# Designed miniproteins, single chains, continued (4), part 108

Each design is a single chain, and the fold is of that chain. pLDDT is the mean over its residues in the fold that is shown.

## One batch from the design tools (miniprotein)

Design m15744
Fold by ESMFold2-Fast:
Structure m15744 (fold): chain A 93 residues (1-93)
Amino acid sequence: RDRELTEEALRAVLKEADKLEEVDKQIGAEFKGSAEAIVERGVEAGLSAVDILDALAGLASKFADEAAKKSKEAADKLKEIEAAARELRERAR
């Protein structure tokens, strides 16, 4: 169940990250790589879907802060990804 929810959440986050790559390819690619790494390590460590989604939301927030220095559109997209991850986290509870 947690693994299935985590895979579904990762797919949703990566779909939004594809749109981020359309705005900024470098930021989008770096975010996708980091998000995949968080999910892989979280699943291996036995973290819950809620914990993994919280980590993904935190990652998107950090990327949004950094992206805001270069591109408002990329930062806005990252905030959308953060909001989506937080919604999925709430539903996973």
Scores: mean pLDDT 78

Design m15745
Fold by ESMFold2-Fast:
Structure m15745 (fold): chain A 82 residues (1-82)
Amino acid sequence: SKEIEELLKKIAETENAILDYARQHLTPEQQKELEELLKKLREAIRNKDFDTAIEYARQIAELTGPLGEELLKLVEELKKVS
């Protein structure tokens, strides 16, 4: 599906923006937590476990604010169209 491909691309772009944000604004401990959450998010998406993916995206949003909230919205849309 074209829509799924475009959402996955937007998710990847938002993840990159989050990592750039983290480098500038988060502590080393928060950066490590974020990296672990991003790995778990990617695994959940690969497994099409979207409820678990949404849970990890929520935790990323708590850590990263508006960028993480955008990621959460994209993951929720991915569940809706999958």
Scores: mean pLDDT 90

Design m15746
Fold by ESMFold2-Fast:
Structure m15746 (fold): chain A 69 residues (1-69)
Amino acid sequence: DKYTAEVTKLVKEANRYLSQKDFAGAQAQIKKLEELLKQAEENNASEGDLNTIRAAISSVQKLLDLAKK
C-alpha cells in the first residue's frame, strides 16, 4: 500500500527527531501524518489504511508527550 510506505517513512523520521529532542521536528511529522489521513479519507482509502494512519498519529503523539516530561 502506498499509504503504508509513507506512514512508515514519517514514523521513522518522527522517531529520529524525538531521539534528538527535536520536538518541533516531531510535531511537523505528526502534521504530515494528519495531512496524509485527510488525503486518504478524501480518496476513499480502506478502513485498514485509515486505521494504520490513525494508529501512527496516536503512537507518535504519545511518544512526544512522554519525551516532553
Scores: mean pLDDT 84

Design m15747
Fold by ESMFold2-Fast:
Structure m15747 (fold): chain A 106 residues (1-106)
Amino acid sequence: SSKLAAIDKEIENQERMYLRLEEELEKFIEEHVVTPEIQSIVEQAREAMAKGRGYLADAESLYIAMRSEGWQEELFNKLMEALRKAREAIEEADEYFEKGQELVEE
């Protein structure tokens, strides 16, 4: 199904976005002195990413179910909601990461 192929690409795209943010956050922590304020923001970014990865895992499970059992409107709606929440969580994590970067830059 062309719709299932589009969903698969969106899941793959979001997985790549999470991996990129995780790598950038790890490098940021490695390269900068972590103050209590920066630590708090980093933990908030990690919490948002963990939450988003949970939604992305839900979306992947729903995609696998639809691929195996066939198209179901209810499963599609749940999958699209999970992908939306996963995207919102990565955007939230990126905002925290940006705030952390501002604290270390003059």
Scores: mean pLDDT 85

Design m15748
Fold by ESMFold2-Fast:
Structure m15748 (fold): chain A 110 residues (1-110)
Amino acid sequence: SEEELLEELRKFVERVVATLEELAARFPDDAATRALLARMRALLDQLRAATSIEEALAIVDEVIDLLGEAELAHEAKGTPEHLEIAMLLGAQRVQLAALKVSVKKELKKL
């Protein structure tokens, strides 16, 4: 059950990385997207090494914060390309925050 919750968090961050890989390929001149991808891959590696839900949730908080900072930075640029990136990052941030709440509720049942 705790192992299943860890795997669910890992799978979600893997999907975030996959989305950023697609964005980096679609917008090859966007250095910010490439930098975000590199940082997100490092957080995924940390999440894969995490041995407890408490460690995993701390890493997930960093993922949420990083997605939020990137969303605001892209919104501030205001081009159609950057607004589309901001929308995608914001959607993943909201979904991950909801998953975090779900994981915390399941932990109380263990």
Scores: mean pLDDT 86

Design m15749
Fold by ESMFold2-Fast:
Structure m15749 (fold): chain A 105 residues (1-105)
Amino acid sequence: ERDELLERIREASREAIKALEDAEKGKISPEEAIKKVTESNRIISDAADQLYEKGLITPEQLRKIALLLTATAIEVVGHILDGDFKGAKETYERGYEEIIRLLES
């Protein structure tokens, strides 16, 4: 249950990071990278909601995750629009690491 939802979050994060790496290499467009990051953030948000509905995380944890996802998404998109895919990846990885720490506390 909990481990399955955490794996879903990890898989979504991996896909977002791969999209940013692919964009940096010119394999996909910046627009495609934004779309994939947005889709991954939706998956993470949905998984966090399910963790909350199952009583596996607190309301405080859910709110902090939502705020971290939103703040991270804004900053990542800003870096992508500037052509700074390295900064976008570093920002995403930092936000994601905080989310995982929060879920495992």
Scores: mean pLDDT 85

Design m15750
Fold by ESMFold2-Fast:
Structure m15750 (fold): chain A 135 residues (1-135)
Amino acid sequence: SKEEEAEKLIKQADEYDKLGTPENKRKAANLYLKAGDIYFELGEYDKAIESYTKAIDLYRELIKENPDDKEVKDNYFEALAKLAEVYMKKGDYETAFVIYFSTYAEAKKLGVSQETIDKLKKLAGDAFEKVIKAN
């Protein structure tokens, strides 16, 4: 089942993370991201949040060690946007807005593509409109 696939990915990611090298942290982060995608598709939002958060933390460490790693930066911003999307699906628009807006600010600072920056700005605005409409 997809649930069993996600659980196997988490176990593999945990083992790579324990090994602690940059290469193994990259493998762990990619596996956590993939597990998060499966949990999100299944509507298991709390497990998706946990998996995406683990991926984000590892990508953040990798960026600190090599700020020019485009693949790690691309995956980092993808994971952050997906984390915020999970909060949107849960109706937690305030948390989603904070994540999208902080991610937009960080994307500008790290000099990622203008396309990514513009997408994050729009998503932050959409989340903000939901916050205002709910209150």
Scores: mean pLDDT 92

Design m15751
Fold by ESMFold2-Fast:
Order: C-alpha cells, then sequence, then structure tokens
Structure m15751 (fold): chain A 104 residues (1-104)
C-alpha cells in the first residue's frame, strides 16, 4: 500500500475537494435516512475506495481488499493483520488530506 499512499499524497487540492463534496452529500443523505454512525462510516469508506478506483490508483479487486481490511481493523483492531492496518492507513491518509484542505 506504500505506492497507493504516495499517489494519494500527490493528489491535487481540486481532486480532494471533489471527494470531500461527494462525502458531504453522502453524509447529508445518511443523516436524512437516520443511519447509525457505523453505517455512515462504512458508506464513507466505500465511497473513498470507489473514488480511488475511478482515479486508477487501485483496481476494483484491491478496493474490495481495502474495504475488508478497514472492516477488520474496525471490528477487531487487536487481531487485525499488518495488511489490514495498512488498508486503514490508506483511508487515514485521504482523511488527513481533506483535513489539510479544510485548514486553508
Amino acid sequence: YEEVIEKIKNLSDETIEELYKRLLELEKEAEREGLPAEEQERRAVEEIVKFLVELGIISEEEGEELIKGVENVRNDPENASEKDKQAAKVILTILQKIAELLEK
């Protein structure tokens, strides 16, 4: 996942802003539906992964592995594999870039 993380770090502010807008729309829809926080978080991770696949940063197969890895860390962080923790780090890197954008 190191190459994926580096590609994410090199994404333009405009690209990160588009993802952020998609996540905001998703959050508003989930709040209107009254979805629990866990389901909202799951949908956000799925949207981030879909976005990375659309950009060609990861394949659909890698996206499925990434979602599974994040779920494994979320459900059982003590027993999560190093690969699962690296998957979570990919998502955290995206969230960090969004936070940096919002500080501007």
Scores: mean pLDDT 81

Design m15752
Fold by ESMFold2-Fast:
Structure m15752 (fold): chain A 94 residues (1-94)
Amino acid sequence: GLVELLRELGAEKTAEVLERQKASRNEQIVEVILAVLRREGITELPKELVEEILKIRNSKEVTLEQIERLREAAEKAGLDELAEVLERVAEILE
């Protein structure tokens, strides 16, 4: 699941907090994205990618189409590691 993916990304403390707090799927997805950005040393994102992340954060329910759109935006920005992790997120949500 998403919590296990967070542990694989080295975000063990974040994973523990989200599990204890019974965080929403949207919150778990956002934290997975942030964990990848931290691991890759990415401090500034293209505006398009920030907008897509905010759409996920503000959604009542995240759809596979929203994850695919974010993955495509990451690929276009050359953020290949983020795109790969987002593909794994999509597989977990299926």
Scores: mean pLDDT 83

Design m15753
Fold by ESMFold2-Fast:
Structure m15753 (fold): chain A 70 residues (1-70)
Amino acid sequence: MEEAIKALEEVYEILSKPEITDEDRRKMLEAVAKIMELLTPEQALEVLRLIGRAKSMTKEELIEELKKLF
């Protein structure tokens, strides 16, 4: 679980950057793949939906939503 949260924090940091390169996109996909290995398919799907909303959320709000999944 801690590894999944850490990977999600990495994704959030990339999404908060003004410019996202192809390298950043690859790192993001690698982090998502790692999360999917650590979580159930249902939890992984909810996490992906949460990431989709991350641009309209603060990092603090994102962490609070993640706590509801664990």
Scores: mean pLDDT 69

Design m15754
Fold by ESMFold2-Fast:
Structure m15754 (fold): chain A 74 residues (1-74)
Amino acid sequence: SVLKTNVTSKSTLEEVKEKAKEAKEKIEKSDQLSPAAKERALKYVEEALNAKSKEEAGNKLEQAVVIYNTESAR
């Protein structure tokens, strides 16, 4: 299944961080990712959770989601 962020220009920083927490759980439980891809995706999720702006959090979360979707489709 494809992971989606549902982040928009009207999303709050807290809403983006909640989506990052959901992505973290899905990535950690996934058997579809290589160890290297899982580590890279989790690093971006951690950066999203520690972001000080909505734009930064959204960009980091999107990078994690792209890794998850790309590796899961293989």
Scores: mean pLDDT 77

Design m15755
Fold by ESMFold2-Fast:
Structure m15755 (fold): chain A 82 residues (1-82)
Amino acid sequence: MSDDEKKDEVLQRVSNAFVDYLQENGLTSDDLLALSPEEREKLRERLRELARKVIEEKTKELNLSPELRKEIEEEVEGWIED
């Protein structure tokens, strides 16, 4: 498995975890736009926690290099900031 394939696998798993979390909590795009600044920060923190857990699990499973893990973490943080 290439580093690109490992990165895609981890990013896909994080993306799926975010979508599942939002769906389980009944959050639509309209709901996200209606969130207060405090509620947005809580959501961002929750998504960061979910991403961290998935990345840690996949780092062990796929034996990710520290460099590749950092690239994945930076990509995911970009998703959360948007």
Scores: mean pLDDT 78

Design m15756
Fold by ESMFold2-Fast:
Formats: C-alpha cells, sequence, structure tokens
Structure m15756 (fold): chain A 68 residues (1-68)
C-alpha cells in the first residue's frame, strides 16, 4: 500500500540520518567507522526482504544500540 511504502521510505531515511550523525564523531577510529558502515550495509540489505513491522523493529533496535 501507499502507507506501507511511505513507512519503508521513512525508516530507510531514519537509518541513513542516524548513520550520518554517528559518523560525524571526529574521534571514531577507522575500525569503529568500518564497523558502523558494515552494520548499516547489512541492515539496509535486510530491509529489502523484511515486512514493514520487521523493518521498524530492526531499525529501532539498531538506533537503541547507537544511542547507548
Amino acid sequence: SAEDEAKRQALRQELEDALRRALADPNLSTAERQALLDEYVALAQQMETLSVEEQEAAVRAWLARLAA
């Protein structure tokens, strides 16, 4: 549906915005930057096969880990 597509687009945008904020930390090591990028790529790839509910749960779980 149009609502589901809008929700998927919003979740993808939220994921991208969170990655950009995390990567803005100038004190991140090369290893930490690579780990964040690898996690983002893996999650973005999974988003292609997940339902809207599963995508929402996965994005929220990752955002919670980044905020910790």
Scores: mean pLDDT 83

Design m15757
Fold by ESMFold2-Fast:
Structure m15757 (fold): chain A 122 residues (1-122)
Amino acid sequence: SLEEKIKELMLETIEKLKAHEDASPFLVLPDFEKSLPDALKIVPNPLSLSEIEKMVKEGKIKTVEELREALEQMFENYLKLFPEDSAHALLARRLREIAEKLLEETEKKIEELKKKYEEELK
């Protein structure tokens, strides 16, 4: 179905982000109790690429717009937790730029896919 193919394209986008050299701090949630005391007071709903991947697989994220929102929230969370001059903040800004380019490519593929399905209905 169209929905299943869109889900596959979103999962491919996440996989490309996970494979990027700057992605390491975003792959899984850290142990906040040990690493960042009080982090949950600043970021009550923490996100990682693995959590976002799970949300796509479970159908909680159904559109590329929802995927973009989840990724932007993840980057914003990291920018709130770490100083602006930190390695984590630098990696967050760099990976955000890469994510936007990948999302634009995914949006184009989804538009092409929708047009193909419209042609098959004629």
Scores: mean pLDDT 82

Design m15758
Fold by ESMFold2-Fast:
Structure m15758 (fold): chain A 89 residues (1-89)
Amino acid sequence: SALEEALRRKKEEEEKRQELIEKLLLRLAIAEYRNTEENRKEAELIREILLKAGLKEEEIDKRVKELLENHSEEEFKEIEEKLLEEGKK
């Protein structure tokens, strides 16, 4: 069915979009945790991308706070290394 195929594609696109949003939120949390001048600029750019993706500023702030409260310094270091590795093509 053409309708079922269209719904399946929309679901796959939404899942991929949510995965990208989660990665951006993790990167934003790390940038705000590090709080260097370079990281503040990166954080501003990531916030703009998330807002354009349809997230509200209040939702971004809540999710970043939850990430910062639920992760240790060691866990953030591991996430940072993973994100850097995924960024190298």
Scores: mean pLDDT 77

Design m15759
Fold by ESMFold2-Fast:
Structure m15759 (fold): chain A 88 residues (1-88)
Amino acid sequence: MLFKRQEENSELVEASLEAVRRALAALDEGAESGDYAGAAARLRELADATPVPAVAEALRAAAAHMEAGDVMGALAHLFAAFAEAVEL
């Protein structure tokens, strides 16, 4: 039982960290290009695909900040998503 639960948690951690890495790349690309709306849409897609609710919520918050042009606020929420992912 413990091994199966540990393997499931490992998969959730890996998937969540991958989502955060893709989110950071999307934020960086949006900030560099000025396409904040495109970056926000990508962050929402990653949130919808994320299996962990706390990570999805942080990614949606980051998307809202990107849509508003608040790159620093979006980055803070991505750090929160990373913290949620590593605590799994």
Scores: mean pLDDT 79

Design m15760
Fold by ESMFold2-Fast:
Structure m15760 (fold): chain A 69 residues (1-69)
Amino acid sequence: MNMVILRAALAELERALAEGKVTREIVENVARAMIASGADEEEIRRILEIPDPVEAARRLLELIKRLLE
């Protein structure tokens, strides 16, 4: 798993959430980075099914934190 890409994705999501600038594009870009890093595609696909991009971003953030532990 590529920890450098995961840390960059974490920083992007945390910044977007803190600034109130979460978009579907940011969520999808972070999801692609996570899949490319070796995260479970099925788990990420389920998160992408969440229609609220802020809630989807929060779920991705929790998953990244678990993967970095």
Scores: mean pLDDT 82

Design m15761
Fold by ESMFold2-Fast:
Structure m15761 (fold): chain A 74 residues (1-74)
Amino acid sequence: SIVDKILEEAERRIREIAERARAGEISPEQATEELQALLGEAYARLRAAGVPQSEILKVLERIHALMEAVLAEL
């Protein structure tokens, strides 16, 4: 489904941002900016795909939980 694809892409991008931050390739400020942009992009894509608002909120909650887990390790 489109929801699964967006989640898979978000998970991959979050991992990539985390690895770059851990390697010192980007600052904590840059990592935060990229993560915020990722949330906005995910919302826009889900909205454009016609996903119901209630489902969008659940997907964004899952993405946010992944971001929090990654940030806790930095």
Scores: mean pLDDT 83

Design m15762
Fold by ESMFold2-Fast:
Formats: C-alpha cells, sequence, structure tokens
Structure m15762 (fold): chain A 95 residues (1-95)
C-alpha cells in the first residue's frame, strides 16, 4: 500500500534525525513510563540533559506523526510505524 511505504520512509527519516541518546530517552520515558530522573540515571546523564533529549525527540516524533496522518493514516498507526523505525535505529546502534 503506497501510503504505508511513504509513512515508513517518513518515520525512518525522522528517526535518523535523532541521536542514539535521544532515541533511548524517548523510548524509556514514553514506552517504559520511566520518569526523567530514572531515564537520566539509566543513560548516565544529567536530568537537564534527559529533559532536553526527550523534548527534542518528542518534537521530531510528533512532526513525523502529523505528516503520516496527513497521508491518511490514523494517529495510532503512525505512532506504531514510528516506534518500529526507532527500534530499528537502536538495533543498528547495538550491533
Amino acid sequence: MEKYEKAEKIAEEAASKLSEREARALLLHEESGLSVAEVARILGISQATARRHIRRAREIKEKAIKEMVELGLSEEEARKIFLVALSKKLAEADA
């Protein structure tokens, strides 16, 4: 389906704009429900740095979701596609 192929590309391009730390901070905070303090502890960074990483990553995520929704996807579908792209990015970093 053309719209899903375009959405995957949007998500992958958005994920590529994130550093590994920004991507990990977003997943820990939003998927795992960890506080900013816990994210900072796990990543070995300051709470101020963790807040900045989460904020920037969230802004990039929400922009990508908006672009995917404009293609005709639901917000739920767009969020799932973004999560897959983000997970692929981190798997490549861990290899």
Scores: mean pLDDT 83

Design m15763
Fold by ESMFold2-Fast:
Structure m15763 (fold): chain A 90 residues (1-90)
Amino acid sequence: SKSIEHLLEAKRHLQEALEALQAGDTEQALEHLEKAREHVERAEPSEHVALALEHLEKAIEAAQAGDTEQAIEHVQKAGAAIHRAIEELA
């Protein structure tokens, strides 16, 4: 499924964003969060895809505001939602 491929790519970018946030590299984190969002937007719509996009938006806003703790929390919640979306498609 193309949706599963996009959601797996989104998970990869979320992991890279999480590592960048933990390293204090906000520029790299934002680049990966934006790529993750683009991949999630390409997946077939579902409640968990919508939830992932909501948390991705909040992670981007928090990272832009310098709120690393909130950005990490929303990255983790987006990842959980993506995992659920993949399970529903499989």
Scores: mean pLDDT 90

Design m15764
Fold by ESMFold2-Fast:
Structure m15764 (fold): chain A 72 residues (1-72)
Amino acid sequence: MMMEIGVRMAATPLWGERIVEALPGRVTPEQARKIANVVATDPNPSDETLERLAKKLGLPVSTVREAARIIQ
């Protein structure tokens, strides 16, 4: 269930832009925002959470993990 996701979207784009700048051509702005949303909710996401996110985004788990670290 989504709770106050609109408020987080105001901050999430800033973190998403950092991910895109660090991984140009490897991650889309949409993928970066989804990664930022997960880290905003859980600053230390488990490997299972990152694997599920990677599968949904069509990215390697290593790419998702690196993106998460950029904004932590």
Scores: mean pLDDT 72

Design m15765
Fold by ESMFold2-Fast:
Structure m15765 (fold): chain A 90 residues (1-90)
Amino acid sequence: GPPRVTGAANAFKDGTLLSVVRGEGELGKGTLTDLVTGETREVSFSTPEEFLDNLIRFTLETASKIAKPDWIGAGVTVDGKLELVRSVKV
């Protein structure tokens, strides 16, 4: 079947955690969940990098409802192997 993709992202302001997002899917369609708010979003993606981009964007949007974050850390696994990591200064 298509590769399984999972992701995790956190947003911070001055060392305070604002958002904790987890994602899961298979190539083509995934679901992202903010564990702080319970907000969910369905996303489409063709690559793990697009999944990571969706993960970061959603994390920024949900965190920004609380406070403007300073940075976001995110990672994506493909079939249980960590493939992509990104740190974004906001």
Scores: mean pLDDT 84

Design m15766
Fold by ESMFold2-Fast:
Structure m15766 (fold): chain A 90 residues (1-90)
Amino acid sequence: DLAKEFANMSLEELGEKLKSFFSKNANDLSDEVIEEQKEFLETLKEGIKLSPLSEEEKQELISLVDWLLERLEEQERGRKLLEERKEAER
């Protein structure tokens, strides 16, 4: 139902959701928080596809969501390397 909720949002409301996401996106995210944020972005992307927004608006928002997903994957990779290092320390 989050996807349906996002589909009913205006371009401004979707922009505010993305801004809120940016403000919470910190280097010290836990694995659980990263997973939650990835689910949020995937649901947002689904909602955008279902929205009555123009094709141009949808493409722009989806591009931003994909960019954020790439950044989260980078952070997740970094965190896994850090955890591997901790486990390897004798």
Scores: mean pLDDT 71

Design m15767
Fold by ESMFold2-Fast:
Structure m15767 (fold): chain A 93 residues (1-93)
Amino acid sequence: VENDLRGARLAIEGARAVFRGDLEEARRLAEEALRYAEESNGSKLTAEDVRGAAESVLIGVRKAEEGNIRQAASSATAAAVGGIGAQVQAELS
């Protein structure tokens, strides 16, 4: 479903925003991805993957705000990997 790709892309863009230090944008993108996952009428597995990726973006934002750059980068990497996985699943569906 095309909307499943949108949620995944929002999570990936959120991860990119964390790496740029744009924490307000990262939070906004993650919240949009979470909203998509919550409102999704598509695959529950893809929605759960999008939710997990978005949650990883929010963890990255929190760690960056704490000054824990290593953990922020780790969480943003996990969000990007999860978002890519969700995107691939949505494209194969």
Scores: mean pLDDT 79

Design m15768
Fold by ESMFold2-Fast:
Structure m15768 (fold): chain A 84 residues (1-84)
Amino acid sequence: APPVMTITTSLVGLESEEAKKKAQELADKLIAAAREAGATTLTLTVSGDKNGFVGAEGTLGGAAVSSEELGRIAVQKLGGSIPK
């Protein structure tokens, strides 16, 4: 069974359904990457706008982590592509 982890996810500034969907997909990938990294706590804020920009910031395992670092973890662990 996957390890139990405390997760808090917030979606902010999303005006279109496409942006909300992209934000949720990004959040799912980041949560999976954090779980694989052995995190016990993840607080994640995913932000976007009506032009389709989506970014994320979070705190992993009690240490602050930038959206760039969290994105690197997602790419490395999930083998997925993150839109630039």
Scores: mean pLDDT 60

Design m15769
Fold by ESMFold2-Fast:
Structure m15769 (fold): chain A 84 residues (1-84)
Amino acid sequence: MKSKEEVILEARELGLLARTDYKLDPNPTEKQKKIAEVAEEAERIAREANLTGDPELFDKTREVIEKARELMKEYKEENQKKKS
């Protein structure tokens, strides 16, 4: 039960971060745009999974969150790489 809620909370947090990035940046980078798109998708699927209880939707949510996490990691790495 808690793992399902954790997935939904994580998806919501990712969606919020993507919204702030998209809100502040009128023309985000390809990576920022992908993060926003994937995060929003994760939030939508997570919400649907929570409402329906469909295990397939839960699996999809997990996969999309992992994708968003990887994109976020790349974004962080690029930002750290610019350390001069």
Scores: mean pLDDT 72

Design m15770
Fold by ESMFold2-Fast:
Structure m15770 (fold): chain A 109 residues (1-109)
Amino acid sequence: LSVLEAEAAALTPEQQEELFERVKKAFDYLIKAYEKAIEAGYFPNPTPETIAERKELIERHKKNVDKIIEEKDYVQLLFVKRSIETDAKYLIENIPEAAEDAKKALDYL
């Protein structure tokens, strides 16, 4: 068994429901941070076309996370939590315009 599978299995039902709520709120703030980063031009060659492509990727990511929550996939939720933590820390350190929303994402984890 993977470490994340063992961690998910150790959670009580109350802790599982709390984890879904926290990760969903954290993810919503991470998306706001990414939108601010895109608007501030922190991605290479910020053209209307590349900005639109990055916004489309964000929308696909939102749909994937919503599916994880709907299916109550605790293992995938723990991967999402870890990804939010990594990405939010990067945004805080490197993108001042995104830092406030990225800090809020970490606060909900």
Scores: mean pLDDT 78

Design m15771
Fold by ESMFold2-Fast:
Structure m15771 (fold): chain A 90 residues (1-90)
Amino acid sequence: GDALLAAEQAFRETLLSVKDKLSPEDWQAILEAVSAMAEAVGDRDAAALERHAARARELIEKADIPPSDKEELLRALEALRAAALAWLAA
């Protein structure tokens, strides 16, 4: 739905805005976790979505980036998770 697409776009834009501050390893790991979230949405697997969202959160929390960037990225991730779960419940 439109809300899920908007949340996906917002998360992508936020992640890109901090790309230069992330290590290549952290960038790749976060991308893999978010891609797995998208696959879980396609598979209509809410449990897999929650596992991959938790992994993405852990990776962001461990990343060596400024606290303000970390907070923005975590907010965008939570919005994406919430929108995806709402779309799956519809």
Scores: mean pLDDT 87

Design m15772
Fold by ESMFold2-Fast:
Structure m15772 (fold): chain A 56 residues (1-56)
Amino acid sequence: MKYEASALLSKLGSNEVIRVSVKADTPEEAIEKLREKIKKEYPDWSVGGAEVKKLE
């Protein structure tokens, strides 16, 4: 299934929202893919809330 996963990132008073569209079998897998992207591209940022929405 296709999911949109999003998270709030924070670093030293700065806030960013990241969103990704991923194919996954579960919402948990979609969140895991988002977390891997954050770890790779935003390693120094704190992850706040994570949210997932089914697109299909």
Scores: mean pLDDT 78

Design m15773
Fold by ESMFold2-Fast:
Structure m15773 (fold): chain A 92 residues (1-92)
Amino acid sequence: MKITKELIEKAIDLAVEKGYISPETAERLKSKVDEILKVVGDKDIRYFVLAFLEGKLHELAREIQKATGLSLAEAEFVVQALLDYALEVLGG
């Protein structure tokens, strides 16, 4: 499953539903979806599961931070949301 703008937005919405991202934070993250796509848009959603298993999520968050101008914490929310969405799609 290719990472698209719609997929990133759905992942952020799922993070809000799960209660670890506020609606205000979600709107800020969604405003940077085009920049996030420049980092992850060439990847399959399974990449986030592999990155988790390889201990590379923090490195990915730093790449997103550099591309978007988000704080590291906000970039880590993006990575966590995409990982959680990947686990929901692949595990359900």
Scores: mean pLDDT 84

Design m15774
Fold by ESMFold2-Fast:
Structure m15774 (fold): chain A 95 residues (1-95)
Amino acid sequence: SLADELLEAYKLLEEGKEKEAFSLLVEILKDPENDKVLGRVIGRYQLELNTEGATEEEAFELLVKAVGREFPSASEEEQKKIADLLWTYMHYGQK
């Protein structure tokens, strides 16, 4: 599943293999169906983000909620791991 593939990318991130984790995430996104799902996650997150004073913690919680909407069968811990992968990629992977 897409959730399992994202969790494999997160394992690389936990191992300090950031470039390999981001390369795997980019390969996952080459599938148009996966790109649509993650596009909905990021789009929902951006729509709900308070850009005028949200703390980093509040912003991260909104991303976890957006992940949970598309991956309701994933555990809360798995949803947080997927959110952490996407958070890290958005801030460090897209330069």
Scores: mean pLDDT 82

Design m15775
Fold by ESMFold2-Fast:
Structure m15775 (fold): chain A 92 residues (1-92)
Amino acid sequence: DKEKRLIAVKAAAFVRLLLELGVPEEEALALAKDRAPSLSEEEIRETLRELEEKIRKLYEEFKKNGEKADLGDEEIGYLAKALEKLIEEFEK
């Protein structure tokens, strides 16, 4: 299901951003699960693992290009841009 996959990708992206902000993994997963009640925490965790390499590659690309979200922190800004791009690709 394309819709379920997109929800999973958004939930995984939210977890990755929370982890960068210093939120513990279990709390980040619980917060993502609250926003995506149709998904299990394990489905979110598995989706994050699948996307880890793609997120890393996009992060490195945006960091190299100096493209970031205006979030006050440079590393979080690059990660936010990478996650935005990942979500956009799955919305197509």
Scores: mean pLDDT 78

Design m15776
Fold by ESMFold2-Fast:
Structure m15776 (fold): chain A 62 residues (1-62)
Amino acid sequence: SPIERVREIIERYKAGEITLDQALDEVSRIIRELIAQGKTKEAFEAGSLFSEELDRLDAERA
């Protein structure tokens, strides 16, 4: 599932296994693939999930 792939990327970022730039690149690639396949709803869900988790991580640092 594309959503599961995004969750895996978020977890790798949280674990310090990848940088924020690498996470952004991987998620952007997934979103582009979904859009190319006409899966606009899934692309939106993937982007929203990533943004929400980044906001939570930023709040944890504040």
Scores: mean pLDDT 81

